Designed miniproteins, single chains. Designs and how they scored, part 32

Each design is a single chain, and the fold is of that chain. pLDDT is the mean over its residues in the fold that is shown.

## One batch from the design tools (miniprotein)

Design m1085
Fold by ESMFold2-Fast:
Structure m1085 (fold): chain A 111 residues (1-111)
Amino acid sequence: MEEAWRREVVARAEAARAALRAALPDLDDAERRRAYLQLMSLAGLLAHATGDAEAGAREMVEVARRLMTELGVAPAEVAAELRRMAREFEEAGNLAAAEAMRAAADEVEAE
């Protein structure tokens, strides 16, 4: 059951991620910002489901770079949002996702 649940969560998160990425060219700036924040949340969910905080952090940094380069969002604002999401995941008991988001925030601020 537990192994099947993890595979189902990963498959659904990957499908949602693919759908969001496919929609990106047709979105306005506000919609793209929301899509990128949702992509970061999906990376956190995948980190939790797989226990791979490093992979989650790498994906969050890539999405954070898109927020900065495509939408002009300041690194400090992106890092603050990642830390806000990390607190929400930690409060929900999703420690791997919280760890991945904090690692991503630290990397974004180092740029």
Scores: mean pLDDT 79

Design m1086
Fold by ESMFold2-Fast:
Structure m1086 (fold): chain A 84 residues (1-84)
Amino acid sequence: SAAEVARIAAILDALAAQLRAAAKKDPKHKDEYDDMVATVDRAAAAVRAGDLATAERELTRVLMMALSKKSRETLVKLFLQALM
């Protein structure tokens, strides 16, 4: 439904905001957080467009980025905080 799409997009917007806040607290790794923000923003745009396949690919990309540069646990914590 449109309401479910709006809710998912809002969760992704909240995750992007938390990543921006993390970049401000850890400026030495700002570029890594900026890359993650750009990927999450693309996922949110895809969700709003109804392109769930693109949204899934972009979210998978940000999870893989977290695994290579930060622990997956860090991104999962940020995602859960955005959900709550």
Scores: mean pLDDT 77

Design m1087
Fold by ESMFold2-Fast:
Structure m1087 (fold): chain A 65 residues (1-65)
Amino acid sequence: MLSPELQDHLGELGRRILEESGDLDKAKMMVNKMASKAVEAEEKGGVEEGKRKGEETMEEGLKEL
């Protein structure tokens, strides 16, 4: 399970994706990809790595939109 701290951080990032994409389906895909990558990073490097990977995944996805 995601830590509460990482979950709160990903929630804020997800809100920004929704605001910038304007497309609910694309936003859902981005949020799912971001959460998946953040969970993998948290398991390997802890909450800080999870937050960093979530932010990187968001930035990469927004650039591809």
Scores: mean pLDDT 75

Design m1088
Fold by ESMFold2-Fast:
Structure m1088 (fold): chain A 61 residues (1-61)
Amino acid sequence: SMEDYLEFLKASLEQAAEENDLSKLEAIAKAAVAKSREIAEKLISQLKSEIAKAALEKALA
């Protein structure tokens, strides 16, 4: 479902941020935007990590 996909993306972005893997963060963010810009935009407000938010915002620009 879309909700399961959003939770999966959120977990993946938060995990990459915790690992401080900026390359992985950028790759996940770009893939998320390419698949669904709408879901990526909704994710920004739900992310706890500031670096994960920044990566997703940059991918959306």
Scores: mean pLDDT 83

Design m1089
Fold by ESMFold2-Fast:
Structure m1089 (fold): chain A 66 residues (1-66)
Amino acid sequence: SAAEKIKAYAESLGLKITDEAAEALAPADMEEVKRVLKVVAQALPAGSTIVGAEVIDGEIRLTVEK
């Protein structure tokens, strides 16, 4: 599924992501999701967890725990 691909990609970047956050990102454009996750991974400590996500009018918003 798209959510499983998002979860695998986040984990490949050293991020943790909840199933709920991955499912919330599933309707978004996959390339945009990957771009945002890569930026987040570069900005945050390794092992940071994405605990929430919201997609409104193509804008991706993430809630992250360090």
Scores: mean pLDDT 82

Design m1090
Fold by ESMFold2-Fast:
Structure m1090 (fold): chain A 89 residues (1-89)
Amino acid sequence: SFDVNEFDAVVVRNIPVSGVPDVTPTTVTFVRDGDKWLASWRDSSGKIQQQYLDNGEDLVIEAYKKAKTIEVKDLAGKKILVLSGEPFE
């Protein structure tokens, strides 16, 4: 069974995420910070945006349900989940 609490970070690629820009960014990264998730993405001007999301856990779970490919990797002692949808045309 999927447990989002196993992961230190989640990288979401090509999957719509609520609570971020109207135009879905190609990549949104969620990093756990205590009981919250910090979402980070690059906007249309190339600027990095960051926002703490109260519903970050729910957004990660929804991304998991929509993912076409799922990869788990360990980087420097941190467990990273990579969720990818299909490329936008």
Scores: mean pLDDT 74

Design m1091
Fold by ESMFold2-Fast:
Structure m1091 (fold): chain A 80 residues (1-80)
Amino acid sequence: MRFTITKESDTTFKITAADGNKILSAEITVNGRIHKGTNGVVEGAIEKGATIGGVLTTDKGSYVVVGQVDSDTLGVASGT
């Protein structure tokens, strides 16, 4: 499963599932710091080169995710 991570503001980012699964909750680590969110919005800053991990719960199941931020506004993660 592929997830896209997009900067929404200096203090929030959004996670979207590639197949349209609805994100219900997120517990995401960005560079070793834990951030939590609901409905795909997470309180935290993203920046280029940051390492992403954690767990996403969707309406179709839970995924362990790993990924990286490729720019100051965008990252990608893979879930299994």
Scores: mean pLDDT 77

Design m1092
Fold by ESMFold2-Fast:
Order: C-alpha cells, then sequence, then structure tokens
Structure m1092 (fold): chain A 100 residues (1-100)
C-alpha cells in the first residue's frame, strides 16, 4: 500500500514509529486518498507547511514542485515533513486543518 511505502521512507530516513502512530497515519492517508483531489491535497500540505513554520520562500518552492504532482508524490512530501518536524507534530497540524 502507499502507507507501507511511506512508512519505509520514514524508516529509511531514521524515523522510528509506534504502532499507534502507524494506525493513525494509515487512517489519515486513507481519508486523504478517498476524500481529496491531488490539488486539494497539495493545498492542504502547503497550509500544513505554513503552520509548521516553513518560510514563504520554501512554501513557494514546494508549490512549484507539487503543481502537477500525484497524490503519492504529495504524500511523499508529507513523509519528508514528518522526518524534519516529527510525526506527532505533523499529525496534530493536519488534524487541526481537517477539523476546520
Amino acid sequence: SIVDKLLELLKKRGVEVTQEQIDRFKELVDYLLSNLTPEQLRDLLLEMARKLGLPESEIAVLRKQLANATKEQILSVLAALMVEHGIDKVLEVVEELLEG
């Protein structure tokens, strides 16, 4: 699954994940894949990056890189944000954005 590929990416980058984090991440990824278009997922990711404190210059680069990205490519950037900012913090931010 895409979740397994993203978890392997996190592991390869030295991130350890608990079973609880895996279950939560799986539920989130399933929701995102089932309910958002690639453009909506990109826009969500860019707003997450802003809430995580990324400067507007870096957000502009991400926007250009993700302009024609697949959902899988966008979710790979989500995994990269988890490596840099921590899984719990990224999950917290995305949940807040999805709740409104």
Scores: mean pLDDT 83

Design m1093
Fold by ESMFold2-Fast:
Structure m1093 (fold): chain A 70 residues (1-70)
Amino acid sequence: MSKEEELYKLLLEYIKLYDELSKEQQEKALEEKARLSDALGELEETLSSDEVTEKAIKELKKLIEWIKSQ
């Protein structure tokens, strides 16, 4: 599986999980996503495109795990 294909599958899983959340949980998920995106943004200009994709995959995996822990 390509990194882009893995990222796409994780994004679809996140969307499905997000849709099953209450409005309050959705707001918390958006806040967590923003925090993770800020952390990635600090390093983006120093990373290759492959490394950026890998960081996005790790971010989505953490976000999905966070949602499942709620």
Scores: mean pLDDT 71

Design m1094
Fold by ESMFold2-Fast:
Structure m1094 (fold): chain A 86 residues (1-86)
Amino acid sequence: SVSLRVLELAEELPEEVLEKLRELGLEALRNASDPEKQKELLEKGYELLVEEVRRRARERGDEELVRAIEEQEERLRKAKEEAEKE
């Protein structure tokens, strides 16, 4: 399962990255009533997590996980582009 491998790699993430993700998550909770701020913070946290997990997956030679991450990034880019057109 890709999700289980992401969780496994998250346990191996540098403390600095985990701290940044936690801080962004807490700030998002503090701004729960501000959808734009919440979205901005979640996007930043997602980008940090994706970049680090992809880097770790490449170091381990987990090509399936790298591909899954890149496919998910493409889906998010398409969704964002489509939303901007509406």
Scores: mean pLDDT 72

Design m1095
Fold by ESMFold2-Fast:
Structure m1095 (fold): chain A 71 residues (1-71)
Amino acid sequence: MEELIRAAEEYYREAMLAAGASEEKAERMGRLVGESIRIYVANGGDAEKGEAASAAKLEELRALKAEVHAA
């Protein structure tokens, strides 16, 4: 599981760098993705509970993505 989460973190970090994000913003995106997946898994894969528990992390992800695309 952790290995898969790390792969997802690296994938989204690279995607942010490819979109022109700074190293710092790309690293933050990767961390937020990993944290969101861990929260989802901790809730047994229940989509409703997972989304509720990760709402703040998902909002940070949306804000960061919008910031990168707006800049």
Scores: mean pLDDT 72

Design m1096
Fold by ESMFold2-Fast:
Structure m1096 (fold): chain A 112 residues (1-112)
Amino acid sequence: SAAALAAGGGADALAAGAALVAAAGKKVSPEKATAIAITGIGGAVAGLLAIAKATSPLALLAGLAAALGGLAATLAASLIIRNDGVATAAAGALGAVALALGALGAALGAAA
C-alpha cells in the first residue's frame, strides 16, 4: 500500500538522518557515508512510489515527507565525503532535516 511504502521510506530516512546527526563533527569513513547514502536513496525511492500509489492526501503527504527526507540524507552523506568545514556543517543540518522529515513520513504513513 502507499501508506506502507511511505512508512518504510520514512523509517529509512529517519535511520539515515539519525546516523548523520550522530556523525556530526566526527570523521566518517567513505564506506559508512556510502551506506548512509544508499539508505537515503532507498527512503527517497519508497517515498516517490508512495506518492505514485497514494489515494488519500495523508498518504501523499507521508510519501512526500519520506521522499524529501531520503533525498536530504543522500545529499548530506555526499557532503560528508568532501570533509571541509562548510560541507560538514551543511551535512549536519541536512541530517537533522532528514531525521525530522523521515519521522514525519513514518508517523503519517503508519497512521494512514
Scores: mean pLDDT 78

Design m1097
Fold by ESMFold2-Fast:
Structure m1097 (fold): chain A 67 residues (1-67)
Amino acid sequence: MDELIAAMAAGDTDKVRKLAEEAEKNKDYRLAANGYGWLSLQALLQGDYDKAREYSDLAHRALLKDL
């Protein structure tokens, strides 16, 4: 969690994506959802609505697996 928060604070989208994918592989769906959710917000800020939608869908699916 701390490494993900640090990457988010630094605006390191590549590292956040890598950490989210690794979390999903390790079945840490809550951490994966947080990472994908942040990436979706960053894409919205950049005006990339297609990417924002893709990351939003990934975050939603991760949350469903954590239930």
Scores: mean pLDDT 83

Design m1098
Fold by ESMFold2-Fast:
Parts: C-alpha cells; sequence; structure tokens
Structure m1098 (fold): chain A 68 residues (1-68)
C-alpha cells in the first residue's frame, strides 16, 4: 500500500531527452526525434505538473526494446 510516485515535469523532460539520446546513438533517429519532441512538450507545461514514475518506466522499457 503505497502511493504512486511522481516526478516533476523538468525531471521527466530530462529523462525523455536522455532516452532520445540513447535512441539516436542506436541509430533509431525517428524515435529519437519523437522522444525529444515529447520532452520539449513537457518543458512547456507549468512547474506544478508532475508525471507518474510508472509512465517514465514505460517509456524506458519502450526505448530498451527498440534498441535491442
Amino acid sequence: PVETPEVPVPDAAQRLEELGEELEKAGKLDLAERYRAEAERLRGLPPDVTVEVSTLDRWREEVEKAIR
């Protein structure tokens, strides 16, 4: 019984940018562009907005599957 952990939008945007860099290094340029665009979208949101850690985990899993 725990609350779903959340991260601030700037941290979530940074994670997406890092995932985009990993995709670019793996040669997945189209996906890298999508992840960077999503990071920029998040940075445009108010600082009071948070993102669930489960959402970040899903994005990371998608990137890992794409580069393997």
Scores: mean pLDDT 76

Design m1099
Fold by ESMFold2-Fast:
Structure m1099 (fold): chain A 82 residues (1-82)
Amino acid sequence: MAEKYAELLREAAEVAEKAGDLDLARELREAVPVIEELAKKNPKLAESVGLMAKGAMYKAQGDFEKAEELYKKGLEIYKEAQ
Protein backbone atom coordinates (compact mmCIF):
# COMPACT_ATOMS: atom_id res chain seq x y z
CA MET A 1 0.00 0.00 0.00
CA ALA A 2 1.07 3.64 -0.48
CA GLU A 3 1.56 4.14 3.27
CA LYS A 4 4.25 1.43 3.23
CA TYR A 5 6.45 3.38 0.82
CA ALA A 6 5.87 6.73 2.53
CA GLU A 7 6.85 5.19 5.87
CA LEU A 8 10.07 3.80 4.36
CA LEU A 9 10.94 7.26 3.00
CA ARG A 10 10.35 8.88 6.41
CA GLU A 11 12.53 6.26 8.14
CA ALA A 12 15.25 6.65 5.49
CA ALA A 13 15.18 10.46 5.88
CA GLU A 14 15.70 10.18 9.65
CA VAL A 15 18.63 7.79 9.16
CA ALA A 16 20.16 10.01 6.45
CA GLU A 17 19.91 13.06 8.74
CA LYS A 18 21.63 11.20 11.59
CA ALA A 19 24.37 10.15 9.14
CA GLY A 20 24.92 13.84 8.22
CA ASP A 21 23.40 13.75 4.72
CA LEU A 22 21.02 16.67 5.22
CA ASP A 23 20.36 17.11 1.48
CA LEU A 24 19.24 13.49 1.11
CA ALA A 25 17.13 13.73 4.28
CA ARG A 26 15.38 16.84 2.91
CA GLU A 27 14.74 15.25 -0.51
CA LEU A 28 13.34 12.09 1.10
CA ARG A 29 10.97 14.09 3.34
CA GLU A 30 9.81 16.22 0.39
CA ALA A 31 9.18 13.00 -1.57
CA VAL A 32 6.69 11.59 0.98
CA PRO A 33 3.53 13.28 -0.45
CA VAL A 34 4.84 12.72 -4.00
CA ILE A 35 5.34 8.97 -3.43
CA GLU A 36 1.82 8.65 -1.96
CA GLU A 37 0.33 10.17 -5.14
CA LEU A 38 2.74 8.19 -7.32
CA ALA A 39 1.70 4.89 -5.70
CA LYS A 40 -1.90 5.54 -6.82
CA LYS A 41 -0.79 6.12 -10.45
CA ASN A 42 2.35 3.97 -10.77
CA PRO A 43 2.83 1.40 -7.97
CA LYS A 44 6.00 -0.02 -9.59
CA LEU A 45 7.72 3.36 -9.44
CA ALA A 46 6.59 3.75 -5.81
CA GLU A 47 8.04 0.28 -5.07
CA SER A 48 11.35 1.32 -6.66
CA VAL A 49 11.59 4.44 -4.49
CA GLY A 50 10.70 2.43 -1.38
CA LEU A 51 13.43 -0.12 -2.10
CA MET A 52 16.02 2.64 -2.61
CA ALA A 53 14.98 4.24 0.69
CA LYS A 54 15.36 0.87 2.46
CA GLY A 55 18.80 0.56 0.85
CA ALA A 56 19.78 3.93 2.32
CA MET A 57 18.81 2.63 5.78
CA TYR A 58 21.02 -0.46 5.40
CA LYS A 59 23.92 1.69 4.17
CA ALA A 60 23.59 3.91 7.27
CA GLN A 61 23.69 0.75 9.43
CA GLY A 62 26.94 -0.31 7.71
CA ASP A 63 25.40 -3.10 5.60
CA PHE A 64 26.77 -1.96 2.24
CA GLU A 65 26.13 -5.31 0.51
CA LYS A 66 22.42 -5.27 1.37
CA ALA A 67 22.18 -1.57 0.46
CA GLU A 68 23.71 -2.24 -2.98
CA GLU A 69 21.34 -5.20 -3.56
CA LEU A 70 18.29 -3.05 -2.73
CA TYR A 71 19.50 -0.12 -4.89
CA LYS A 72 20.04 -2.43 -7.88
CA LYS A 73 16.61 -4.02 -7.42
CA GLY A 74 15.03 -0.57 -7.11
CA LEU A 75 16.76 0.67 -10.27
CA GLU A 76 15.58 -2.39 -12.23
CA ILE A 77 11.96 -1.75 -11.21
CA TYR A 78 12.41 1.97 -11.99
CA LYS A 79 13.49 1.12 -15.54
CA GLU A 80 10.42 -1.14 -15.93
CA ALA A 81 8.19 1.72 -14.69
CA GLN A 82 9.40 4.09 -17.43
Scores: mean pLDDT 72

Design m1100
Fold by ESMFold2-Fast:
Structure m1100 (fold): chain A 80 residues (1-80)
Amino acid sequence: HFEEALKLALQGKTMTALLIAGLGLPVEEAERWASVSDPEEVKELIERLREAAKELAKNSEEYREKIKEALEKLKKELEE
């Protein structure tokens, strides 16, 4: 889920967030990949996913709307 990925990115867990957003992995699986895989392989995969996400964001209003929705929910959680 995109919202979970954005929450993790704001917490500094960028690798886990990109794996969730790019591959649609559940949080548990994404954290496993980020922590136990070869660091260089994971880094390369994440860089590829990050570039793909940037390209999608430039050309997709749907992607922007998902970011807005996730940010509103995060603001509510942070205020609590």
Scores: mean pLDDT 60

Design m1101
Fold by ESMFold2-Fast:
Structure m1101 (fold): chain A 71 residues (1-71)
Amino acid sequence: KVEEIQERLRKEFTIDEVNELLEKAFSELDAELDKQGITAENITPEMEKEIQDKLVELLEKLIDERRAARA
């Protein structure tokens, strides 16, 4: 799923734009994980799956915002 969203990003946006979107998504994800008290040592396989799903949600949100800004 993360791989699919990244492929879509590469087809629609430039590499610089993709990097910006990824950095924003990771920053928001890090802030959310920190708020929940989740550290690298506490990440389980189940949590990793949830983190990936959350990353995809954040990327979809940022893509929609970027498209709206272009229009």
Scores: mean pLDDT 74

Design m1102
Fold by ESMFold2-Fast:
Structure m1102 (fold): chain A 69 residues (1-69)
Amino acid sequence: MSKEEQEKILKEIAEKFNIDLEKLREGYARVKKHPGGKAILDGFFKQYEITKDPSILKNLYSVIMEFLK
């Protein structure tokens, strides 16, 4: 998935869950720096590309917010 596609998904999550995009990007960056976190993100992005299921956006949001704590 391209950086532009990932950015579009982050914007969609920010709008859907009414959270600041910069705050969401910070959490996303934290998850990507963890080996296990990156694997989880890649798994959810791949699942979303295949299924287009909106519940995956909620799963992505939950993981990102866990790392933001």
Scores: mean pLDDT 79

Design m1103
Fold by ESMFold2-Fast:
Structure m1103 (fold): chain A 72 residues (1-72)
Amino acid sequence: RSPEEILRGARELAEMLAAAGRLREAAQYLKDESKLMEKDGYTEAAKALAEAARAMEAGDVERALEILDKAI
């Protein structure tokens, strides 16, 4: 899958998890995807996912989704 497709999927899943009150799971998912993207050499996608994960950990869902939207 392309980095763009992964970022779109990550945004959708993170939004769903956050809407369900599962912010810790959303943050962990974004961290795991960031590590996979970094391993595959997709540095910008990895940075966006890591920044979104930090926003999600802080409880700032709107900022997390905005970071992902900017990266797509």
Scores: mean pLDDT 83

Design m1104
Fold by ESMFold2-Fast:
Structure m1104 (fold): chain A 103 residues (1-103)
Amino acid sequence: MEAKEILKEIGELIKEGHSIEEALRKVLEKKGWMEKTGPEAMREVVEEILEMFREADPEAARVFEELLAAARETLETGEDVDEERLRELVEKLRERLIEVAEK
């Protein structure tokens, strides 16, 4: 699949009422990436998703990078997740993906 087609499919799934996580999972399953397991495989999948987002829509890539950074900080510190910040980033990404699907 071309990067733009993948991003549009994610946006369409979100418009249908799926969460970003559910939409990404469905697209990754179609691409066969869900067969890869373990920390190294997950790192490779995340990096390729980022690269795909950068190619398809740099704004979506920027928001996704911020979301990944916030998630990583939570894992490294063991502190409570800044739920409000994560919610804001998820919503920004959702809105951007919908815009890409609607163009």
Scores: mean pLDDT 70

Design m1105
Fold by ESMFold2-Fast:
Structure m1105 (fold): chain A 88 residues (1-88)
Amino acid sequence: SSPTGPSIMQIYMDQVQAITTDAQRQALIDRVQRILDQYKNTPSADPLVIQFVQTVLDALRNRSDPARTAQLFAQAQAIIAQINAQAS
């Protein structure tokens, strides 16, 4: 592992964008939704992390509209940038 490598959220984004089958997309949606629901119930839940995951889930669910999907992934990238900017 490198201290200057991409964040785990960026790695996650790259994996999400690589998904091309409906079965893979639905399995990821179900898995990530469960993780998000558990994370939201933790006292230390970061609102930006919640926004990032929700935005990615919205993009995956809106796969039939490529323009909207691209906009949502751009929004997720902006959230990653905000999280990274807050890391000292």
Scores: mean pLDDT 73

Design m1106
Fold by ESMFold2-Fast:
Structure m1106 (fold): chain A 65 residues (1-65)
Amino acid sequence: GSMQAKIDEALAKIEEVEKNQDAAVRAATLGDYSLAEELSKKLKEALETLKEYDPQLYEEVMKKL
């Protein structure tokens, strides 16, 4: 796909991680770390994609986290 498609996909994954953070914290409180591990992996992969295709946007996203 185009560079823009990769950037859009990465941003969508970061938004999904942010929306599911409260659920991951709640699950972890009950001893279930599976969601937290999944979200951590998704965030890492999405940030690596942003850093490769749009380093300036990567810096802006990192400031908001």
Scores: mean pLDDT 81

Design m1107
Fold by ESMFold2-Fast:
Order: sequence, then structure tokens, then C-alpha cells
Structure m1107 (fold): chain A 76 residues (1-76)
Amino acid sequence: VSEELIEAIRAKDIQKIAKEVEKILKENTNASDEEIENATVRFVIFFQENIDKLSDEELVEKLVKYLEELIKELNE
């Protein structure tokens, strides 16, 4: 996971989170651009659903795990 993504999560910068997630998915999967866009949207929604429920540390941990799950899903 990139330091840029962690910084974006801590800053709650949705646009930067989306950019970093899209980049990571493109670098770690052979999925189509459409599948990567859809997965990036799902990640942003998951972030928004959890932002008010978790500490910053728990949020980063949960989001990193979710990103790993998305990478596995896209490689199946």
C-alpha cells in the first residue's frame, strides 16, 4: 500500500483516494478500465460509510484489507 494512499485517507481527500486506488488497481491487476473504475467507486463508498465509525488507525487498516480483497476479486 502506498504512503500517498495512507496520507489521502488521513486527509479525507476523496479525489486523491480515488486516484491512488485506481493507480494501485492498474498496477496490481489485469482488469479492464471499466472494472477498475467500478472497484475504485466501491472503495470510495466503503471509505465514506466507515469514516465516522472508526478511528483513523482502524480506518486505514480496514481500507487496506478491503483494497487487498478488491485486488483478489479483480484477478479472479
Scores: mean pLDDT 83

Design m1108
Fold by ESMFold2-Fast:
Structure m1108 (fold): chain A 94 residues (1-94)
Amino acid sequence: SLEELKEEALKLLEELIELTKDDPRLKSAFETYKKELENAKTIEELYYVLSTIVATLRHILEHESHLFSEEQLEKLKEILERLEEIRRKVKELL
């Protein structure tokens, strides 16, 4: 359901906030996305918020990987894959 996909995404956002806690800019960005995700009421809104999160996380992995340990990078990649899967499922509901 939409609610289950949203709940899964919110749990992943909590993990992203924890992984980025030492970078105030990144932590703030993911905290903002979490609020936007919580406030998403339509499939379209959820899809757009997820697309922004995925784009941001891809940018971090491509351009800001030096901010993270190898273990943190592995976790960020795992979270990205899970968010992309959730986004794919949300897109199928559009």
Scores: mean pLDDT 89

Design m1109
Fold by ESMFold2-Fast:
Structure m1109 (fold): chain A 97 residues (1-97)
Amino acid sequence: SELKEKAEELYKKALEAKKQGDIEKANEYLAEAIELSARALLIGAGVPEEEAEEIARRIGELVRQALEAENKGDFEKAKELWEEAMELLREAVKRAL
């Protein structure tokens, strides 16, 4: 899908930014890639487009916070934020199926 292709391009940009030592930019691209991947997955599961976009946006926000926490060395907070993002995705998919 178009969203999956955009997510793949953003993952490649994240890897390139990380290779160049630009951790902030790498994390930006990674969070956006995960948001688009979540949106594609939700749409594929039957979630309405507008609802999928809103849920994916929330997941992207949690991922950005998790990556920021990791960058600050707060691995416990990062883990909790990642678990919250993944649970939000899982519950949305489960409700749609």
Scores: mean pLDDT 88

Design m1110
Fold by ESMFold2-Fast:
Order: sequence, then structure tokens, then C-alpha cells
Structure m1110 (fold): chain A 73 residues (1-73)
Amino acid sequence: MEELEKKIKEAEEKEKGVLTPAQRRYLRDIGRDFARGKLALGEPVTKEDLEELIKMGADAYRGFLEELERAKK
């Protein structure tokens, strides 16, 4: 958990001033759709998936986590 939080922080620092609010929303939507696809197909979430989302952007990773938490009821 702490390692992922550090990677997110690093991604946010790299992205500051680079992405527009519209691009950030688009990345969050990508993350959500990716999570929905994994859940619908019963596919496991891998460490590689999480690292690729973080490389894509902190917002993509956040969107992914938001959808996973939403699926937990």
C-alpha cells in the first residue's frame, strides 16, 4: 500500500502543469473502464496492471481504484 502511494505521488509531481482538467478526466474514465472490464471478465488485477496505470497517469490509477471500491458493497 505505501509503495503504491509513493508511486502515485511521484506521478502527480511529474504531471503537474502538463495535463489539462479535461485530459485528467479522460484518464480517470480510462481507469474506470479498465476496472469494469477486469471485474466483468473475472480477470485478476496484476502488479503490472497497476504499474501501467500509474505510468499512464495518477488520474488513471485513481479512476481504477474508485471503480474497484464502488464494486465493493
Scores: mean pLDDT 75

Design m1111
Fold by ESMFold2-Fast:
Structure m1111 (fold): chain A 73 residues (1-73)
Amino acid sequence: SLREEMNERKAEAFKEASEQMTKISQEMGRLRNESTLEEAEELSKKALEQNKEIWDEMMERGRQLEAERRAAE
């Protein structure tokens, strides 16, 4: 069904976003080990901004997919 396929595509986009966020967390973990507490907090804030961009892109793709499904039906 369209709902099942849409859910599958959303799940894939979410999985990709989660993997990217995990890689950012791992990279930040390495940097924290070599940084001062203040630098580690700054890096955490930058990572949150990057994660927000990834999340926003995922949401935009979800909205686009929904619009395409509605236009096709």
Scores: mean pLDDT 75

Design m1112
Fold by ESMFold2-Fast:
Structure m1112 (fold): chain A 63 residues (1-63)
Amino acid sequence: VKDEIIEELRKFAEEMLPKLSPEDAEIVKQSVEELEKVKDKYSEGLLQMLADGLKALIEQKVA
């Protein structure tokens, strides 16, 4: 399920990238890559919370 959490986050981020500034888009890309690299170090619940938190921050920037 961790791979599904990362894949969902990645798809969400990619959909939001055109709506973000170039600077924010780069930060988002790096944040998703970092979570993917360390996903196995977190519990499923913690990984979901981190992914949901990043999604919320992206939505706030786009709104």
Scores: mean pLDDT 78

Design m1113
Fold by ESMFold2-Fast:
Structure m1113 (fold): chain A 106 residues (1-106)
Amino acid sequence: ISAEEFLRKVLEKLKVPKELHDEIIEMVLNEDFTDEKIEKLSKKLNIDEDELARSLKILHDVAKKLEEGVPLEEIIEELEKLLEKTPPDTLVEKTLEAAIEVLKES
């Protein structure tokens, strides 16, 4: 699975509006997480800025590891460990769960 394909499938599982997918993928791949862009996107999605920023950083880390050829099993293990420490009912939990599912389906 490519980094772009991974991100697109995660956004689809999270039910992010399709019109925002290309914008978010570009932000994640370029690590373009300025305060202005996070604030604007958080308002569009009606999500907490801190939760959104953490979720995007997680997706960036996974995308980078996929580009570097890190084995899927290692990425999944790291995400499962993060999930154990993540508070329930947060966007970060949902993002980690969606990422793990996409990688396991690859």
Scores: mean pLDDT 87

Design m1114
Fold by ESMFold2-Fast:
Structure m1114 (fold): chain A 92 residues (1-92)
Amino acid sequence: SNTEKLLSLIAEYLQARLDGSPKSYIDSLAKQISELSKQMSDEEKDTLREIEEELRPLAEELRREVERDPSISVEEAARRLAEETIERLKEK
């Protein structure tokens, strides 16, 4: 689905940032994410919002961990949340 492709691109984008990949590659991924987001249906957006609500407790815990421990990157926490979102989407 477009939602699964979008989340996979977001996870790849966050990993590329963590790895210090070339700016041209990171910018290419950001463009692909933007273009795919524009192609998503309202139903696909609603499904993503439903999963986001299901994962809200995890997102809040990761936010608190990042706030307490500066060794935990925001990008790393966001990548973990994106991967969990993909797993939840595959179960639907």
Scores: mean pLDDT 76

Design m1115
Fold by ESMFold2-Fast:
Structure m1115 (fold): chain A 81 residues (1-81)
Amino acid sequence: AQLSLEELLEEVEKAIKKLQEIINDPSASDEEKKQAEIALELAKKIKEVIKEGIKNGWSLEEVKKRLQEVHAEMAAKVKAE
């Protein structure tokens, strides 16, 4: 369980790095950069959930449940300003 969460953490950290590279790439389009910025915000929130899961000894299933909640919260919280 904990090992799987550590693997997920590494994957999310790799995704964050790639997204930051897109945002800072002068060859990337404005559209690609905007999409990367949105994805980066989500990836950072996912990383926080996984870190809490590792810290508290949560199972992979518990972390998945919390990640579903984060996605739902983000969808609901897409309020203007």
Scores: mean pLDDT 77

Design m1116
Fold by ESMFold2-Fast:
Structure m1116 (fold): chain A 76 residues (1-76)
Amino acid sequence: KMEEYKKFLKEVMEKVEKNPEITEEHIEELKKLIEMALSLTPELTPEQEKKLKEIIESLIKAMEKLMKKQKEEKLK
């Protein structure tokens, strides 16, 4: 479980490094990774789970904003 999660995370990070442009596929893969991690961590308190979800959502929004900015700059 955890080993598969780490492997997938590593592959996503390598893709981002080789292709620095953040794509919608990268964002979707990160969302799935995070949802899987949340389902695997039953030891989290409700407060910790809520905080983790908030952090994850803010990261996803930041990446979506970066992707939008990169598209706008590419059109210039």
Scores: mean pLDDT 65

Design m1117
Fold by ESMFold2-Fast:
Structure m1117 (fold): chain A 72 residues (1-72)
Amino acid sequence: MEIEEKIKKLEEEAKKAYEQFSRVGRDAGDKIAEAEKQSDEKLAEVSRDMAGQIRKLQEEYKKLKEEAEKLK
């Protein structure tokens, strides 16, 4: 009888631990999704800045090419 009661108590503790772990997993998933969204917005900002710099380099290259053609 005592052994059966102890088994039931261990099963309830295991069930509570599993439910707790499941909640922590969901909370972690939500935090990861939020961090990914913030990271995506930051990456988009950096990508726009880099695209602007590449465009300036392309315009400089085009000007140098036109200058080289004029010197012929």
Scores: mean pLDDT 72

Design m1118
Fold by ESMFold2-Fast:
Structure m1118 (fold): chain A 80 residues (1-80)
Amino acid sequence: MKIKVKVVVKYKGKIYEVTLEVDDKMTLKELIELVAKKLGIKIDPNKVKVLIKGKEVDLNKTLEELGVKDGDTIYILEIS
C-alpha cells in the first residue's frame, strides 16, 4: 500500500526535510536510496542510523514490518 511519510535527514552538518509517497513494502535501505536521489545527495548507509518513534531500527526491514503508517516521520541521522 502507498503511504505518505515525512523524512528528516541530518547529514554532513545539514538538515533536510522531504515528504514522500512510498510503498510500505519498501525496505528502509531502499527508502534511504530514494531519499538520497530525491535530495541530490549521497548518503552512506554505513554512516547513518534510522530512528522511528524514538527507536533505532533495522535497515533491512520493510516500512510495513516496522509499523510505519501514513503521516509518520522517519529520521535519518549521521553517526560520527
Scores: mean pLDDT 83

Design m1119
Fold by ESMFold2-Fast:
Parts: structure tokens; C-alpha cells; sequence
Structure m1119 (fold): chain A 55 residues (1-55)
């Protein structure tokens, strides 16, 4: 689900730098786009914006 993907992303980025968070989220979005999961990729992008504001 979208919520599961976002929860996994939050766990993976814990303690990472802004650059590492950006790179990881971009890789995840690219994979989701390749899978045809555009709605989920957009949700990851919105979460990336939130995470970068909190760093």
C-alpha cells in the first residue's frame, strides 16, 4: 500500500543527510514509475518535500 511504502521510506531515511534522503527518495520514485505506480511515486515526492523541510 502507499502507507506501507511511506513507512518503509521513513525508516530507511532515519539519521541520513539531506543528500542521502533525496537520492534514496529519487531512486524509489523512479522504481515506482517503472512499475506504473504513479500515485505512489507522487506520494513519495510529497513525503520527500516534508522530510527536507524538517532537516
Amino acid sequence: SIDDVLAALREEVAGKSASEVFDLAVERMAELVRQGRLDTAVAVFEELKRLLREL
Scores: mean pLDDT 82

